# Designed miniproteins, single chains, continued (2): the designs that were tried, part 85

Each design is a single chain, and the fold is of that chain. pLDDT is the mean over its residues in the fold that is shown.

## One batch from the design tools (miniprotein)

Design m6942
Fold by ESMFold2-Fast:
Structure m6942 (fold): chain A 87 residues (1-87)
Amino acid sequence: AEEKLKEAEKLIEKKTVEDLEEAKKILLELAKKYPNDLRIAEELYRLAKEYLKKGLEDEAKELFEYIVKSHPNSEVAKEAQEELKKI
């Protein structure tokens, strides 16, 4: 879990569409295996913000909606909900 989470974090830092897509695959698999781990939701939020910076609003929206549905009472879900109001 920790090793794969760090791999996804490094991919997000590279900020290419290809690396962001690979990070998305890793994070969604981790979210399926560890549905209560807020660190994964926080990294999905970071990924969604990077999609927004590239103008990929639909991809960002899907990730923000996922975070709100999976962790509705978390701080990261509140932040994701605010981002959804802007797109």
Scores: mean pLDDT 84

Design m6943
Fold by ESMFold2-Fast:
Structure m6943 (fold): chain A 91 residues (1-91)
Amino acid sequence: SVLSKEQVLELIRQIIEGIKSLESDNPELQKIAEELEELLKKWEEGKISVEEFLKGIKKIEEEVKKILSEDHPVLQFIQTVKKAVEDIYNS
């Protein structure tokens, strides 16, 4: 893995904050940020495995793909999160 769990947690927190700040007037994207934040909290607290966390992120990615274009920054952020977690899972 290129990043530790602690580094991935911090990266995801920054991405969540970025979505909340950039898309403050978009309630659907605020909901996505909240869903990601709840998943992150459960993984950080050890309540879910990295596999379950990755499954949750993939579900969020599919939800986002239904409402945003492939080049939208929020979708790119979610895909960055997914890749970072996949790298941990495959280590």
Scores: mean pLDDT 82

Design m6944
Fold by ESMFold2-Fast:
Structure m6944 (fold): chain A 64 residues (1-64)
Amino acid sequence: SALTERAIAAIEAGRDDEFNRLGVELVLRRDTAGLQRLIEHARALGREDLAAGVESALAAAQAL
């Protein structure tokens, strides 16, 4: 989705706040495929902190 591509561009540019904001928006939209891409891309960049954040947010949303 366009949101996923924007979040990928944000993490590559070091814009962690924008990445987190767009990740939350994907959670609210229940875009599981987009969230999975963000987790994979964050890990590919060595950003385990951001990948873990997205996984935690997704798990919390799914528990509701």
Scores: mean pLDDT 82

Design m6945
Fold by ESMFold2-Fast:
Order: structure tokens, then C-alpha cells, then sequence
Structure m6945 (fold): chain A 106 residues (1-106)
């Protein structure tokens, strides 16, 4: 329960940060839109992950992990810098872990 929420929170944090860096380096409208979407999806993952930790609700951790995973993928697609891609990959990795652990706890 708690481990799933922690993974979702971490994934959301990295996806949000990666998306924000992608927005800062964006040169095209597509990169800007994808970076914003990554940042918002990451923020959702972080919020749901934190609630999953506080409540022990595996469904919040599962949905938080999915949101973080999506944010990580979008940050990688939007990224012009290695740092934004690295953060996107961390968001994807921790998001998938949060999703997996959340499913196991159901």
C-alpha cells in the first residue's frame, strides 16, 4: 500500500519537473503542448500518490502511477534537453512501479 503510493508520488514529481523543463526549452507549439500535458499529468500523479500514502488506498496509488507514467512518456516526447528526458524516464519508471504495486495491493 504505502510503497505503491511512494512510487506514484516520486514518478509524478519527476514527470512534472521533466514537463516543466520541456516547456522552458520548447521551440515548437507541439513541444509546448506536450510539456504542459506532461507537467499536469505528473502533478496529478504526485497528488494521488500522496493521498495513497496518507489513506493506504491502493486505487489512488494505481491511478497516481498511471498518471505519472503518462506524464513521463509525454516529457520524453517533448524534451529537447538530456535533463528533461532523464526526468521523464524517472517519471515513467516510478509511475510503472506505482501502477504495478497498486495492482498487487488490490
Amino acid sequence: GREAGEAALQGGYYANKGGLLAVQSAETKEELVLGIAAALSGAGGEFMGELGIRTGDARLALHGGLSALTGGELAIQAARTEEARRLGRQGLRYGEEGRRLGLEAL
Scores: mean pLDDT 91

Design m6946
Fold by ESMFold2-Fast:
Structure m6946 (fold): chain A 86 residues (1-86)
Amino acid sequence: REEEERRDEERVREAFRRVEELSRRIRELEAERAKTDDPEERARLEEQIDRLAEEAGRIAREVEPLVERLQERRARRERRRRLREL
């Protein structure tokens, strides 16, 4: 149904936005890690990067079935459109 598809698209869009934010923070931390010569500070930054990466991975896994559902719905609409053109 269109309402379910819209909700799925919203969730996927929100998840991508959150992953982008996490990726930006990870890049900032990686830049800081590259600038530090302190092994302890480097380890601390790596732990933060790992935690953010795990969070991003969790979000991606949660939306994977929604992305698949959206792709299936789009494929079904395209098949129906082609049948009407025949």
Scores: mean pLDDT 79

Design m6947
Fold by ESMFold2-Fast:
Parts: sequence; structure tokens; C-alpha cells
Structure m6947 (fold): chain A 80 residues (1-80)
Amino acid sequence: MIEFDEKFKELLKELGFPEKVDLSTAITAIFEYARRKGLYDEKTKTIDLKGTKLQEVFGVDKIDASDYEKLKEILKKVAK
């Protein structure tokens, strides 16, 4: 299980996940957040993070939901 930065741990708690999760569960939490906020564009396979708590956590405006390796790299940057 991975311990993440405080901002991401707060997001995990808000979504009903444990504070420490593996990378696959953390990716699931990102998709669940995108689903709840209506941020996912199925045509482009992107999640728009602009103005969201995930933009504050990751420091990026968009993520490519089809690129699993980039998702892991972004998550590793906010791991403790």
C-alpha cells in the first residue's frame, strides 16, 4: 500500500477509499472522481482537471485516461 500526499489522501477519504491504497486503486479513485464531477470525455479519452481538486494535487490541467503508464508516473509524484 502506498502513502500519498495530504491533498490526495483527503480526496481518497472524500471518495470513501482508504488513506493508503495501491496504484490500481488510486487510478480507480481518479476515475471515480471524474465520474462524480462529469470530467471524463469518452471521445478523446481525457479527464479535464481544470479548476478541480485533482488539478491542485497533480499540477496538470488534463490527463490521458488511456495512458496507464503516465497515470502511474503522476501518482508516483504525489507518493510519500
Scores: mean pLDDT 81

Design m6948
Fold by ESMFold2-Fast:
Structure m6948 (fold): chain A 58 residues (1-58)
Amino acid sequence: PLSVGQAQARIEALDFGIEQLERVLQQKGYSDQELQARLQQLKAERAALEAQLAQLQA
């Protein structure tokens, strides 16, 4: 099963990826629909992991 530490590490990696994509999107004036879709995907995955982390800590 996913440990608290593993969930936190994965969330940290997703935060880095989200920041990288958001930076690229800012440079492109948010015109890149493919990168925007990828950004939304990473944000959804992060939210799911935060929900799992909350369950592991409960």
Scores: mean pLDDT 80

Design m6949
Fold by ESMFold2-Fast:
Order: sequence, then C-alpha cells, then structure tokens
Structure m6949 (fold): chain A 99 residues (1-99)
Amino acid sequence: MPTPQQQALEAASYRALSDELQKLADKTGSELVRKASDSLRAAADALAAGDTVTASAHAFLATTYISELSLTDPKVAEEVQKIVAKQKQALDAALQQLA
C-alpha cells in the first residue's frame, strides 16, 4: 500500500492541479475544465482521508472530462494538457525522491 507520505504528496499534487484548472475554468468559462477541477479536488480529499478507491474513481472522472475537452474545445484542451504535463512531471520527480 502507498505510504501516508506518498498519499499526502499525491493529494497535494491533485489539489495543485485542481487549483490551476480552476483558474483556467474561470478564464475560459469551460464547464468541462471546472468539472475536471472539482473531480481532482474530490480525489485529493479522498486521498487525505485514506480512501484510495474513491480517489482513483474521481481522478479517472477528471481524465474523462479532459478527454471530452479535446473533442469540444481543442484550444482549451491544449492549455489543460500543458498544465497536466507540468504537474505530472513535478509529481513524478517528487515520488522518485521518496523511493
């Protein structure tokens, strides 16, 4: 099972990603970006509570909303992809330091 420190790091990562997507949603008015942000915040809250199954479900739902963006608003989808890529690189680097 992931350690409490790894769970805390993943929760912090999902919250940071949620915050950046919320800024993008406010800027663009995109409902899908807002839904993705809300799902990632729910995933972070579930991880903080130790509920990895619920966290995984919310994280997956967020990826579904991001995927839908590529079909409905490709310009906003490009901005989301840049945010997600940066956050994933930061999380991967931090997780490697804990290994």
Scores: mean pLDDT 82

Design m6950
Fold by ESMFold2-Fast:
Structure m6950 (fold): chain A 96 residues (1-96)
Amino acid sequence: MGETFIVKRIEELLKRAEAGDKKAAEQLVRITENILKRFPDNPVAWLYLGRAYYSLGKYDEAIKYYEKALENAQKHFPELVPEIQAALDEVRAAKA
């Protein structure tokens, strides 16, 4: 599948997951895990995996995947760093 189709599907699933759709969050996990098997350095996929776990209330998993997103973004996509840092701050606040 093309990158544009995958991105739109991920964004659709993320919006539904953040609205409380657990099935959308589970589908987002599966899609992002499949992307990461082929592209383990993709910071966007790590970020969305973290957001999916955050939507499921799995804050420790979300933090772990956001940290992976941050490491890869610093190396490959530094423009994404502020968004990942905001996501880390949000999950840490929710866990506290």
Scores: mean pLDDT 83

Design m6951
Fold by ESMFold2-Fast:
Structure m6951 (fold): chain A 74 residues (1-74)
Amino acid sequence: SLEEVLREAAEEIRADPRLSEEAKILALTLLQEGIDEKLSAEEVVAEMERLAATLDPEERAVLEEILRRMQERL
């Protein structure tokens, strides 16, 4: 389900020490909005891609990899 995919992505984000607390808060907020059905799956993906583009290269690569795995299961 979409909720299961988003919850697993949230757990990966919380657990990854390479992501800053600020990046985690922003990404987790977007995933929660998807779980709460305030954003569609397409909107979650688009907003996460926009967030990734604002991060430094290391954090961006981490978030993009999590997003890629999430999209494969949507």
Scores: mean pLDDT 87

Design m6952
Fold by ESMFold2-Fast:
Structure m6952 (fold): chain A 62 residues (1-62)
Amino acid sequence: SLREKLEEAKEKGDLKKLIEISTEIGVQLLHLIVTNGPEEKIKELVELEKEVDEAIKEIKEK
């Protein structure tokens, strides 16, 4: 799952993986918005995107 990938990337401090996950979330979110997908899934992906952005920021500040 995206959450599992995110937790692994955060644990390893893998900036490249975090950027890849961010891109994957963005693509999925765009698809759901365009296809009028479930609001619950959109909210889930928005929350994951925020977590990825925070993780990237933390690594860049180091």
Scores: mean pLDDT 81

Design m6953
Fold by ESMFold2-Fast:
Structure m6953 (fold): chain A 89 residues (1-89)
Amino acid sequence: PLTPAEIQQRQISSIVQEVIENMRDIEVLREAIARLEELLANTDDPELQAQIQALIAIIKELLKLVEEGKLTEEKEQELVHRMMQVLLS
């Protein structure tokens, strides 16, 4: 059986994949933030809390850039790299 932490890690990875596949969909980005904030509220694991907080910050930056029409290809690549680095740490 999966541990609670492994289940949460898989949920986090799934949310990040959805964001990467839909980086210009404002509704997907807002839903991703809401789901990550719910996971953050329901975890006592400091490592998972740190990962979720970092991902929320990156996705909020992405959402702001999309809403303002300022998302460049270079910034998109930077944000994808940053999200992947959080998942690998």
Scores: mean pLDDT 86

Design m6954
Fold by ESMFold2-Fast:
Structure m6954 (fold): chain A 67 residues (1-67)
Amino acid sequence: MFRLSPEQESELLRFLQSLGFSFRQATEGVELINRAESPEEAKRALQELGASEEQAEEAVRKAEELQ
């Protein structure tokens, strides 16, 4: 459901890094959020990457704000 532009993806990537994600995890996180069909799917995918529940929730909220 998320359709982020390259600029929005770059902003989300920087935001994920500010939450404590490594560059690799942030890059994978942006792709997972972009491919997710729902906010709940995105949160689950981020947690499987090693994100905390709070980090995953903030990441998805940021992605929704960018649209």
Scores: mean pLDDT 81

Design m6955
Fold by ESMFold2-Fast:
Structure m6955 (fold): chain A 94 residues (1-94)
Amino acid sequence: MEVLEALKEKESVKVTVGDKTLEISGELRRKALGFILALLSSKGIEEAEELVKSVFPDFDWNEVLPVARELVKELGIDLSLPGSEILKKIKIEA
């Protein structure tokens, strides 16, 4: 996934969801964003974890999960929607 590679290589990325824009900096927050994107595009949590680990081999579920939950809240992501509909609302600028 090209987006996950960009998250690894860049110091920061801008994420827009609807009318909310956040600058995501720091490796842990970028890993968490990558995990969210992988989860929304994958058939299950195991596939999402493998996708993230392919780019971030040091991915730690216990470290990333709390940060991912905070990012979902900060971006106002509605997890009751299908992943495909959520992905249509997300724009990433590296």
Scores: mean pLDDT 76

Design m6956
Fold by ESMFold2-Fast:
Structure m6956 (fold): chain A 77 residues (1-77)
Amino acid sequence: MTKEDLEKLFKKIRDYLKTVLGMSDEATEKFLEIVRTQMEHQGIKTVKDAEELVERMLTVLQQAARDRGVSVDDLLR
């Protein structure tokens, strides 16, 4: 995965989080920082593996938000 591939992926994720999920700028950047940290810890080197990681993280956050009756944005405060 090139640096350009990663930046393109992160732009796509930012756009999705802000436009589809209604996340704030602060929550979006916090989520992406967690994604970067997890990618480094798990040795993720491909766009496909990074997309799968993001999908897993969003699924977990959406489930936690539903279980607590709050938005995903509220969980990332």
Scores: mean pLDDT 80

Design m6957
Fold by ESMFold2-Fast:
Structure m6957 (fold): chain A 107 residues (1-107)
Amino acid sequence: SMEDLKKRIENLRKGLEEFRKKADEMVKQIEKDNPEIAKEFREIVDKLFESLEKLLTLIENGGSKEDIQKAADEIISNVDKLKELGEKYPKYKKQIEDLITFLENSL
């Protein structure tokens, strides 16, 4: 039903808000230890959030399949960059994996 669709979109928005809060908290914790590493994380997290917001907006507004696919590809690219950052900085790998798992479960 239309009510079910609206509830699904609302739940997706809530999931993205929680993802943002978890990501912001992770970056703040890293910043206390190493501000330079935190900047690298912030850049990737911000790009990931921007690509997620673009995808959600395209779905809500009935965007083209091409635009939706492009936004999805940007999300995948940014998730891969986040994974690479976890390999580069093993100290934070578990936190990054947990954040990615949370994102996957929120979509």
Scores: mean pLDDT 83

Design m6958
Fold by ESMFold2-Fast:
Structure m6958 (fold): chain A 88 residues (1-88)
Amino acid sequence: SPLERLLKLDEVLSELLPEAVKKLTPEQLEEVKKLVGETQERLGALEAEAPGDWEGLLELVEEFLKKLIEVIKKVDPELAKEIEEKLK
C-alpha cells in the first residue's frame, strides 16, 4: 500500500539520511533546500486539489527521493546505492 511504502521510506531515510547530510557541502545543502521547497509547494497543490490522494502523495515523495539520491551520489555514491537498494 502507499502508506506501507511511505513507512519503509521513513525507516530507511531515518537510518541513512543523517550520514549523507553530514557529508554535503553548503552548495549541495542549498540544492536540497530548493528541492524541499519545490516539493512542499507541489504537496500543497496536491492537498488542495486531491485531499487524501495517498498514491499522488507517494509519487511526489518518490520523485523527491530520486532527486535527493542524485545529490547524495555527488558526495557518497556507495551510500546512495545502499539507499536505492534498501528502498526496492
Scores: mean pLDDT 78

Design m6959
Fold by ESMFold2-Fast:
Formats: structure tokens, C-alpha cells, sequence
Structure m6959 (fold): chain A 70 residues (1-70)
């Protein structure tokens, strides 16, 4: 498959939510949190691997969705 997306937990000073990580593009999509642009996040995958990133775009939805640069 052309998309190697992994599931993880996004943690920030504002709380924690879920994340989809694309290690090829060094990007993630965080969900379940209202994360403003510029918020620093740590994404932890199920294998314990961690990435640090910053929210680049917030999507205003009922569940909260944010694009993250890793």
C-alpha cells in the first residue's frame, strides 16, 4: 500500500487524543482535541516510538482535528 499510516496517541499541554502518523511525509493528523495552530504535541505509537511535532492547521469540527508537522 502507498499509505503507511500508523495509529498513536497525541499528547499536549491541553490534553491527549488519537493520532494517525505518516512517517514517510513526517506528518500526523490528531483528533479528539481542540488543538490551536502552534501547539506542541508528542505522538506515541503502539510500539513505544515517539515523535515530536507542532500543529500547522486546525480544522474546527465537533471532535477537533489538527494537522501536525513532525
Amino acid sequence: AELDVEFGIAESKLGSGGAFVDPKTKTAVAFGLDLPEGTEVTVTLSDGKTYKGVVTKHIDTSIGIAYVKL
Scores: mean pLDDT 77

Design m6960
Fold by ESMFold2-Fast:
Structure m6960 (fold): chain A 75 residues (1-75)
Amino acid sequence: MTPEDIQKQAIKLGMSKEAAQKVKDAAQKLGDRLGRDPSLEDALSEVLSQFGRADQTIGASIQQLIDLVNKEIEK
């Protein structure tokens, strides 16, 4: 997924526009680092890792990751 696709998908799955923008920014940086387009799960996990919540990504569904990212960004 491109960073733009990730932002659109995150909004569709219930993220705020502000939270989805931060996920897009994380996806762009992660993609540059990996040399490939990241998945939505990769981007969400990267954002949670930035908040020190990498442990919360283990066994989490995409919707659970979205809810966790929303919670951290809305603080």
Scores: mean pLDDT 76

Design m6961
Fold by ESMFold2-Fast:
Structure m6961 (fold): chain A 71 residues (1-71)
Amino acid sequence: KIEELLAKYDEVTRNSLEILVEKLKKAGVPEDEIVEILSLDPRTALERLARLYVEKNPQMVAGGRAGAAAL
């Protein structure tokens, strides 16, 4: 699924996307949402994934501001 979508990208872009995808999964982004974004053209997919990562994780991950640990 995700690996199949990533296969359409060049090696350098694919490596960057793999890192972003893993971070988004850890941030709780649904896999289906990631798949939808990755189904877009490479430039749009990269831009949307990067923006989504920043939106979900800018201060929360970097600043240790996890919401209450999922109890």
Scores: mean pLDDT 67

Design m6962
Fold by ESMFold2-Fast:
Structure m6962 (fold): chain A 70 residues (1-70)
Amino acid sequence: ATYTATTKEEAEEAVRAGYGKTVIIIGLDANGNVVGVGEYDVTSEESIEKAIESAKAGIDQGYTVQVIGK
């Protein structure tokens, strides 16, 4: 599944959506250029928190964040 987040709340919800083992988080600038990519484990609360922190940081910088569940 792929989710697009433009708010910190949407970013957290997308990461918490109950994927298998990993999420890919992609930061996009206003022109749709990829400015960051991270792959995060989501099998523990600590790993989920790190993924959420990364996604929220992208939103805070003014990027659109895509979350891809695996």
Scores: mean pLDDT 80

Design m6963
Fold by ESMFold2-Fast:
Structure m6963 (fold): chain A 55 residues (1-55)
Amino acid sequence: DALVAALRAAAAGGTGVDLVGETRADGELVAASGRIEEGGLPEEEVAGAVAAERR
């Protein structure tokens, strides 16, 4: 998952991604993860995918 690895690296330096990841981890990880498999993600779902990868 090179795409997910790149997203995680970007999240390490992004405050916005950190905030969204925190919210998504609380309960919306499944929804965000489902959309990442399509490849095209909005900025908010990028954070959700990174949060799921981190778990």
Scores: mean pLDDT 47

Design m6964
Fold by ESMFold2-Fast:
Structure m6964 (fold): chain A 89 residues (1-89)
Amino acid sequence: SELAELAEKARALGEGLAELARERWGASEETVERIRREAEELARAIEAGDLEAARAEAGRMLALLAEAAEAAGDAELAAAFRAEAELAA
């Protein structure tokens, strides 16, 4: 099940990004939980084979990462995540 393997990788990536946001940007527990939640929704869309939903969920997660990076003053990463989120929309 290639989709199940990809979904598991999406969950692992989401956990890694949530931890990165906490450690690097000092993101709040609310923001960290939101990143994890978006990663879970992305994984579920992948498991369902709904590529349009998966793209939309990935875009939401990237937008949230851009917001966290911007709040911490990491303007370069914020701009990069925002650009990718716009491509997903």
Scores: mean pLDDT 84

Design m6965
Fold by ESMFold2-Fast:
Structure m6965 (fold): chain A 62 residues (1-62)
Amino acid sequence: DTVDRQLQASQQALQQALQLYQQGASPQESADVYRQQLVDAGVDEDDAQFSAQRLQQRLTQE
Protein backbone atom coordinates (compact mmCIF):
# COMPACT_ATOMS: atom_id res chain seq x y z
CA ASP A 1 0.00 0.00 0.00
CA THR A 2 1.49 3.34 -1.10
CA VAL A 3 0.03 5.17 1.92
CA ASP A 4 1.75 2.76 4.35
CA ARG A 5 5.11 3.26 2.61
CA GLN A 6 4.75 7.05 2.74
CA LEU A 7 3.83 6.91 6.46
CA GLN A 8 6.93 4.81 7.20
CA ALA A 9 9.12 7.21 5.20
CA SER A 10 7.62 10.25 6.97
CA GLN A 11 8.34 8.67 10.38
CA GLN A 12 11.98 8.05 9.39
CA ALA A 13 12.26 11.62 8.06
CA LEU A 14 10.86 13.02 11.31
CA GLN A 15 13.29 10.94 13.38
CA GLN A 16 16.26 12.21 11.33
CA ALA A 17 15.09 15.83 11.57
CA LEU A 18 14.68 15.56 15.36
CA GLN A 19 18.14 13.98 15.64
CA LEU A 20 19.67 16.92 13.72
CA TYR A 21 17.88 19.36 16.04
CA GLN A 22 19.27 17.54 19.09
CA GLN A 23 22.76 17.84 17.54
CA GLY A 24 22.43 21.64 17.34
CA ALA A 25 20.65 22.30 14.06
CA SER A 26 18.16 25.18 14.06
CA PRO A 27 14.39 24.52 13.86
CA GLN A 28 14.49 25.85 10.28
CA GLU A 29 17.37 23.58 9.24
CA SER A 30 15.67 20.54 10.79
CA ALA A 31 12.37 21.41 9.08
CA ASP A 32 14.13 21.90 5.70
CA VAL A 33 15.68 18.41 5.95
CA TYR A 34 12.28 16.95 6.91
CA ARG A 35 10.57 18.64 3.93
CA GLN A 36 13.20 17.41 1.44
CA GLN A 37 13.03 13.82 2.72
CA LEU A 38 9.24 13.81 2.45
CA VAL A 39 9.46 15.04 -1.16
CA ASP A 40 12.13 12.41 -1.92
CA ALA A 41 9.76 9.76 -0.49
CA GLY A 42 6.99 10.82 -2.89
CA VAL A 43 4.97 13.14 -0.66
CA ASP A 44 3.39 16.11 -2.46
CA GLU A 45 5.48 19.30 -2.20
CA ASP A 46 2.61 21.30 -0.64
CA ASP A 47 1.95 18.58 1.95
CA ALA A 48 5.68 18.27 2.70
CA GLN A 49 5.97 22.05 3.12
CA PHE A 50 2.97 22.10 5.47
CA SER A 51 4.39 19.26 7.60
CA ALA A 52 7.81 20.96 7.73
CA GLN A 53 6.26 24.26 8.83
CA ARG A 54 4.40 22.46 11.63
CA LEU A 55 7.64 20.80 12.78
CA GLN A 56 9.51 24.13 12.72
CA GLN A 57 6.76 25.79 14.79
CA ARG A 58 6.79 22.92 17.31
CA LEU A 59 10.58 23.08 17.73
CA THR A 60 10.56 26.88 18.21
CA GLN A 61 7.88 26.58 20.94
CA GLU A 62 9.91 24.05 22.99
Scores: mean pLDDT 79

Design m6966
Fold by ESMFold2-Fast:
Structure m6966 (fold): chain A 100 residues (1-100)
Amino acid sequence: MDPLLEKVREAMREAGVSEEDIEYALKAIENVRKKHPELEGISALAMALAVEVDDKRVPILKLFYELGVKKPVFSDEEGLELIIYLAKNDPEKLKELAEK
């Protein structure tokens, strides 16, 4: 597990996400990284994860992702918050992406 995924794991544990949902979220992120090896950093991976999961923010995040544009207000902290949001509110989609 690389240091970025460990940081995500720690943030999710601190936020009260179950160990099972953390495991699915981390596997989903790893699968996104394998599809998009050019993406670096938590904010970029969180954006790609949200697009793949098709969450409620997808229309904006998908547009920025497809255009290759960095979202100016999407910090690493906001990326962690988005990953935590997906784990708490859409765990089934993260599980689906992890099992791909």
Scores: mean pLDDT 70

Design m6967
Fold by ESMFold2-Fast:
Structure m6967 (fold): chain A 120 residues (1-120)
Amino acid sequence: MQQQIEEARQRLDALAAKDPALVAAYQARIADIEANEDDPLTRRILLESLDMELRSVLTALTELDTTHQLALEHIARTGDRERAAAVFARRYAELRERYKWGPSMERIAAASIAELEAAA
């Protein structure tokens, strides 16, 4: 029980730098399960399901972040922002289709695009 909650919270720490609002939503869901579920087995099942969902979100966001970093490196080497932005946009579309995490991915992608546009 406590280990599953600790693992979920560790994944939330990784997410906090990318989307604090999404982290707050997951923390609220963990708190609700802790407060309202008295059966240890049911609580464990709910927390494991939440952890599986969080792992999928983190995988998608890690792939997006890796693509963003590679795009920034490409701009630093070549100055080609248009190509870097096009590659990022294509990868974001692929990840959005695969993981179906539209709203949270849109917020994080918008921040990444803004950083690419700001790169000298």
Scores: mean pLDDT 73

Design m6968
Fold by ESMFold2-Fast:
Structure m6968 (fold): chain A 70 residues (1-70)
Amino acid sequence: SVAEKVKAFLDDLGKELTGIGSILDAINELERKYREEGKPFEITLNGKKVTSPQEFVELLRELEEKVAAE
């Protein structure tokens, strides 16, 4: 389900960014690492490309609404 895919993605972020307490903090730290490596910040979640932490949070909320509607 979409909820399971979202949870799996969040678990992967938590493992990659050990010590981050929240989803927003984790995604902001990931953006910082991308910037330090000279890479554009971009993530693909459920086939959709997001280029900012705010877009990522909004996409998660949209996915939660779709799961609630199922």
Scores: mean pLDDT 63

Design m6969
Fold by ESMFold2-Fast:
Structure m6969 (fold): chain A 60 residues (1-60)
Amino acid sequence: MSREEALALAKRAADALYEAGFTPEQAVRNVEFALREIGASDEDVEEAVQEARKWLEEKA
């Protein structure tokens, strides 16, 4: 998986979870877990989590 693909997936998943009523922290944790399960590198997971957190903060 490329970093760009990981970021796009993280953003979409975080948005969906937040709109479903999860807190930003819960949404970010679920995204982190999912990315690790599909074999994304620790570096890509960390960057994707940071970007997802930023997206959710801009929505709130």
Scores: mean pLDDT 77

Design m6970
Fold by ESMFold2-Fast:
Structure m6970 (fold): chain A 91 residues (1-91)
Amino acid sequence: QKEQEKIRLEEELAAFEAELRKSAEAEMDRQRSVNNEQAVALERLYTAQGDYSTAPVRSGQEHLNGDLAQQAVLEAKMAAELEKKRAQELA
């Protein structure tokens, strides 16, 4: 019956969302690692120059803002994929 199809669709969407969340979390961890490596490289560069000993603190803020932007993009992609899958199954 249509009720069983609806239950299966909800289960499939839940499983699909869980997979997307795991993938997005892994991507965020990778992006954070890259951003942290860049921050460390900038800190070493500024320390070597001697003139910009306070610059690493400001650089850290830029990397945090970039991390949040990447998270928002991944969340938007997950929402779009879930909505697309639901629309295809219901239409």
Scores: mean pLDDT 66

Design m6971
Fold by ESMFold2-Fast:
Structure m6971 (fold): chain A 79 residues (1-79)
Amino acid sequence: SLRRQKEEAQAEMDRKVAAYTAKEDAYMAQAQALLATGTAEDIEKARKYLIEAASAGVEMLGAVAKGRSTIRELERLER
């Protein structure tokens, strides 16, 4: 049914958002730990993790956009 398909699309979007948010949080925590040491080598490593955190944030926005698009299309089929 269209209701079940919308529920499945919402659940898939929610799962992807949670997964990307968890990755962003993990990378941010790693970067913060490295920055706290104050060494040049660790600051350079922290930069890599900050970039990975930003990438996860972009992926999360993409998952939201795709999920919302899918749900809107399913809603149109109910009309």
Scores: mean pLDDT 87

Design m6972
Fold by ESMFold2-Fast:
Structure m6972 (fold): chain A 73 residues (1-73)
Amino acid sequence: SEEEIKEVLERMMEVGARILALAVERQVLRKEIARSTDPERRRELEARVEELEEEIEELVEEEKRLEEELKKL
């Protein structure tokens, strides 16, 4: 139904917005890593980037599942 399609699309928009926000944070941290001369600080920032990349990967898989749901409607 059109209502089910709208609900899936709204969820996809929310997931997409979250991915964008995390990607922006990741890019800011990558720039900080490039400017940092402190190995310990770089390690801390790299660990945070890794956490963001894992969260983005989970959200991308959720987006893929929602796209599959949309194709069945």
Scores: mean pLDDT 89

Design m6973
Fold by ESMFold2-Fast:
Structure m6973 (fold): chain A 76 residues (1-76)
Amino acid sequence: SAALEAAKQATLTLIAALAEKYKDIPDNSTAADLSAEDRRQLADAALALADALAAAGEDELAAQLRAEAAELRSLV
């Protein structure tokens, strides 16, 4: 699915950018150590990827990403 590949690529690009931005934070850092904007961007990317995965039949992985996105949003 073109939508799934686009969502994967967008998520990987965001993860790489955030890894570079936060490379100096401790290994025991949590999502709470990210800025609210970066947590929101991660949550949005996770939801988009989850929707694409669900459309592809990957319901379990989609459910896991939706739970992670909800947790990221709860830290606002």
Scores: mean pLDDT 75

Design m6974
Fold by ESMFold2-Fast:
Structure m6974 (fold): chain A 95 residues (1-95)
Amino acid sequence: MKEKEREERAKTLEENAKKSLELGKKGSEKSGKSHYAASYYLLGEAYELRGEEEEKAKEYRKKAKELFEENKELVEEMDRGVEELAEAARRVSER
C-alpha cells in the first residue's frame, strides 16, 4: 500500500474514533463505556497502520479490552459493531 493511502485509512479510523468518543460523552454510563471502548480500538488500529507508535497501539487496545471486560453483558454485541466500523473504514479507503 502507498504511504498516502495508509495515512488516509488511519485518518478515517481516527475520525470514526472521534465520533464514538462524542457518542460516549453523550450516552449513559453503560452506553458511554461501549463507545469509549470502540474509540480506543479504532485509535489502536490507526496507530498500527502508521507503524510509528506501536506502544500507543498496544495501550489503546489494552484500554479497550479493559472497558469491554467491565461491561461484558452489553458489550459482546458492541464488539461486532467495532469490527464493522473498522471494516467499513477500510472499505471506504479502497480505491
Scores: mean pLDDT 66

Design m6975
Fold by ESMFold2-Fast:
Structure m6975 (fold): chain A 106 residues (1-106)
Amino acid sequence: SDQAYQKINALIDQIEKEKDPKKRLRLAQKLRKLIEKAQLTPAQAKDFADRLWKLIEKEKDPKVQKELARSLRVLGQKMLKHSKTIEEINRGIGYILRAIGDLLDL
């Protein structure tokens, strides 16, 4: 839903601005729960996956990075469930593999 889309974007924006890693972790956990429950279009899921990928690469706290990687994995799984093209399938798999890599590195 558009409401879920807006709430998820607002949480990502808050994580980007938050300087306290403990507060970022709580926001990242809240983000994952919203993503798990959200009914997202493929375009919305791709938009969030791209934003989370950039956020993970900039994240310096290992616990926050791991929680963000879990959100990316959930998005990749949602994209696979709604995939209609090989390109969409490959993209979803790519996000899942990257999330697994980040989880193993932490």
Scores: mean pLDDT 82

Design m6976
Fold by ESMFold2-Fast:
Structure m6976 (fold): chain A 73 residues (1-73)
Amino acid sequence: SVSLSYEEKLEMFRKEIREKLENDPELAVKMYKELKTKETGESPGAQELRDLLEKELKEYLEKNPEVAEKVKK
């Protein structure tokens, strides 16, 4: 049986985010806005996944200024 370690799961999550961002810029804008409207107080694991998602979204937006402009509204 194949068991994924926590760090392997994080890498898979990161790869999935990057693929989605490349294919769906509108999805990237929606996801980033949702993250900014979420309240604090999540579990440590959930917060780590959100931080990863936010970091990948910020990197994507820096490389795609036209998409970043939509987030600022």
Scores: mean pLDDT 68

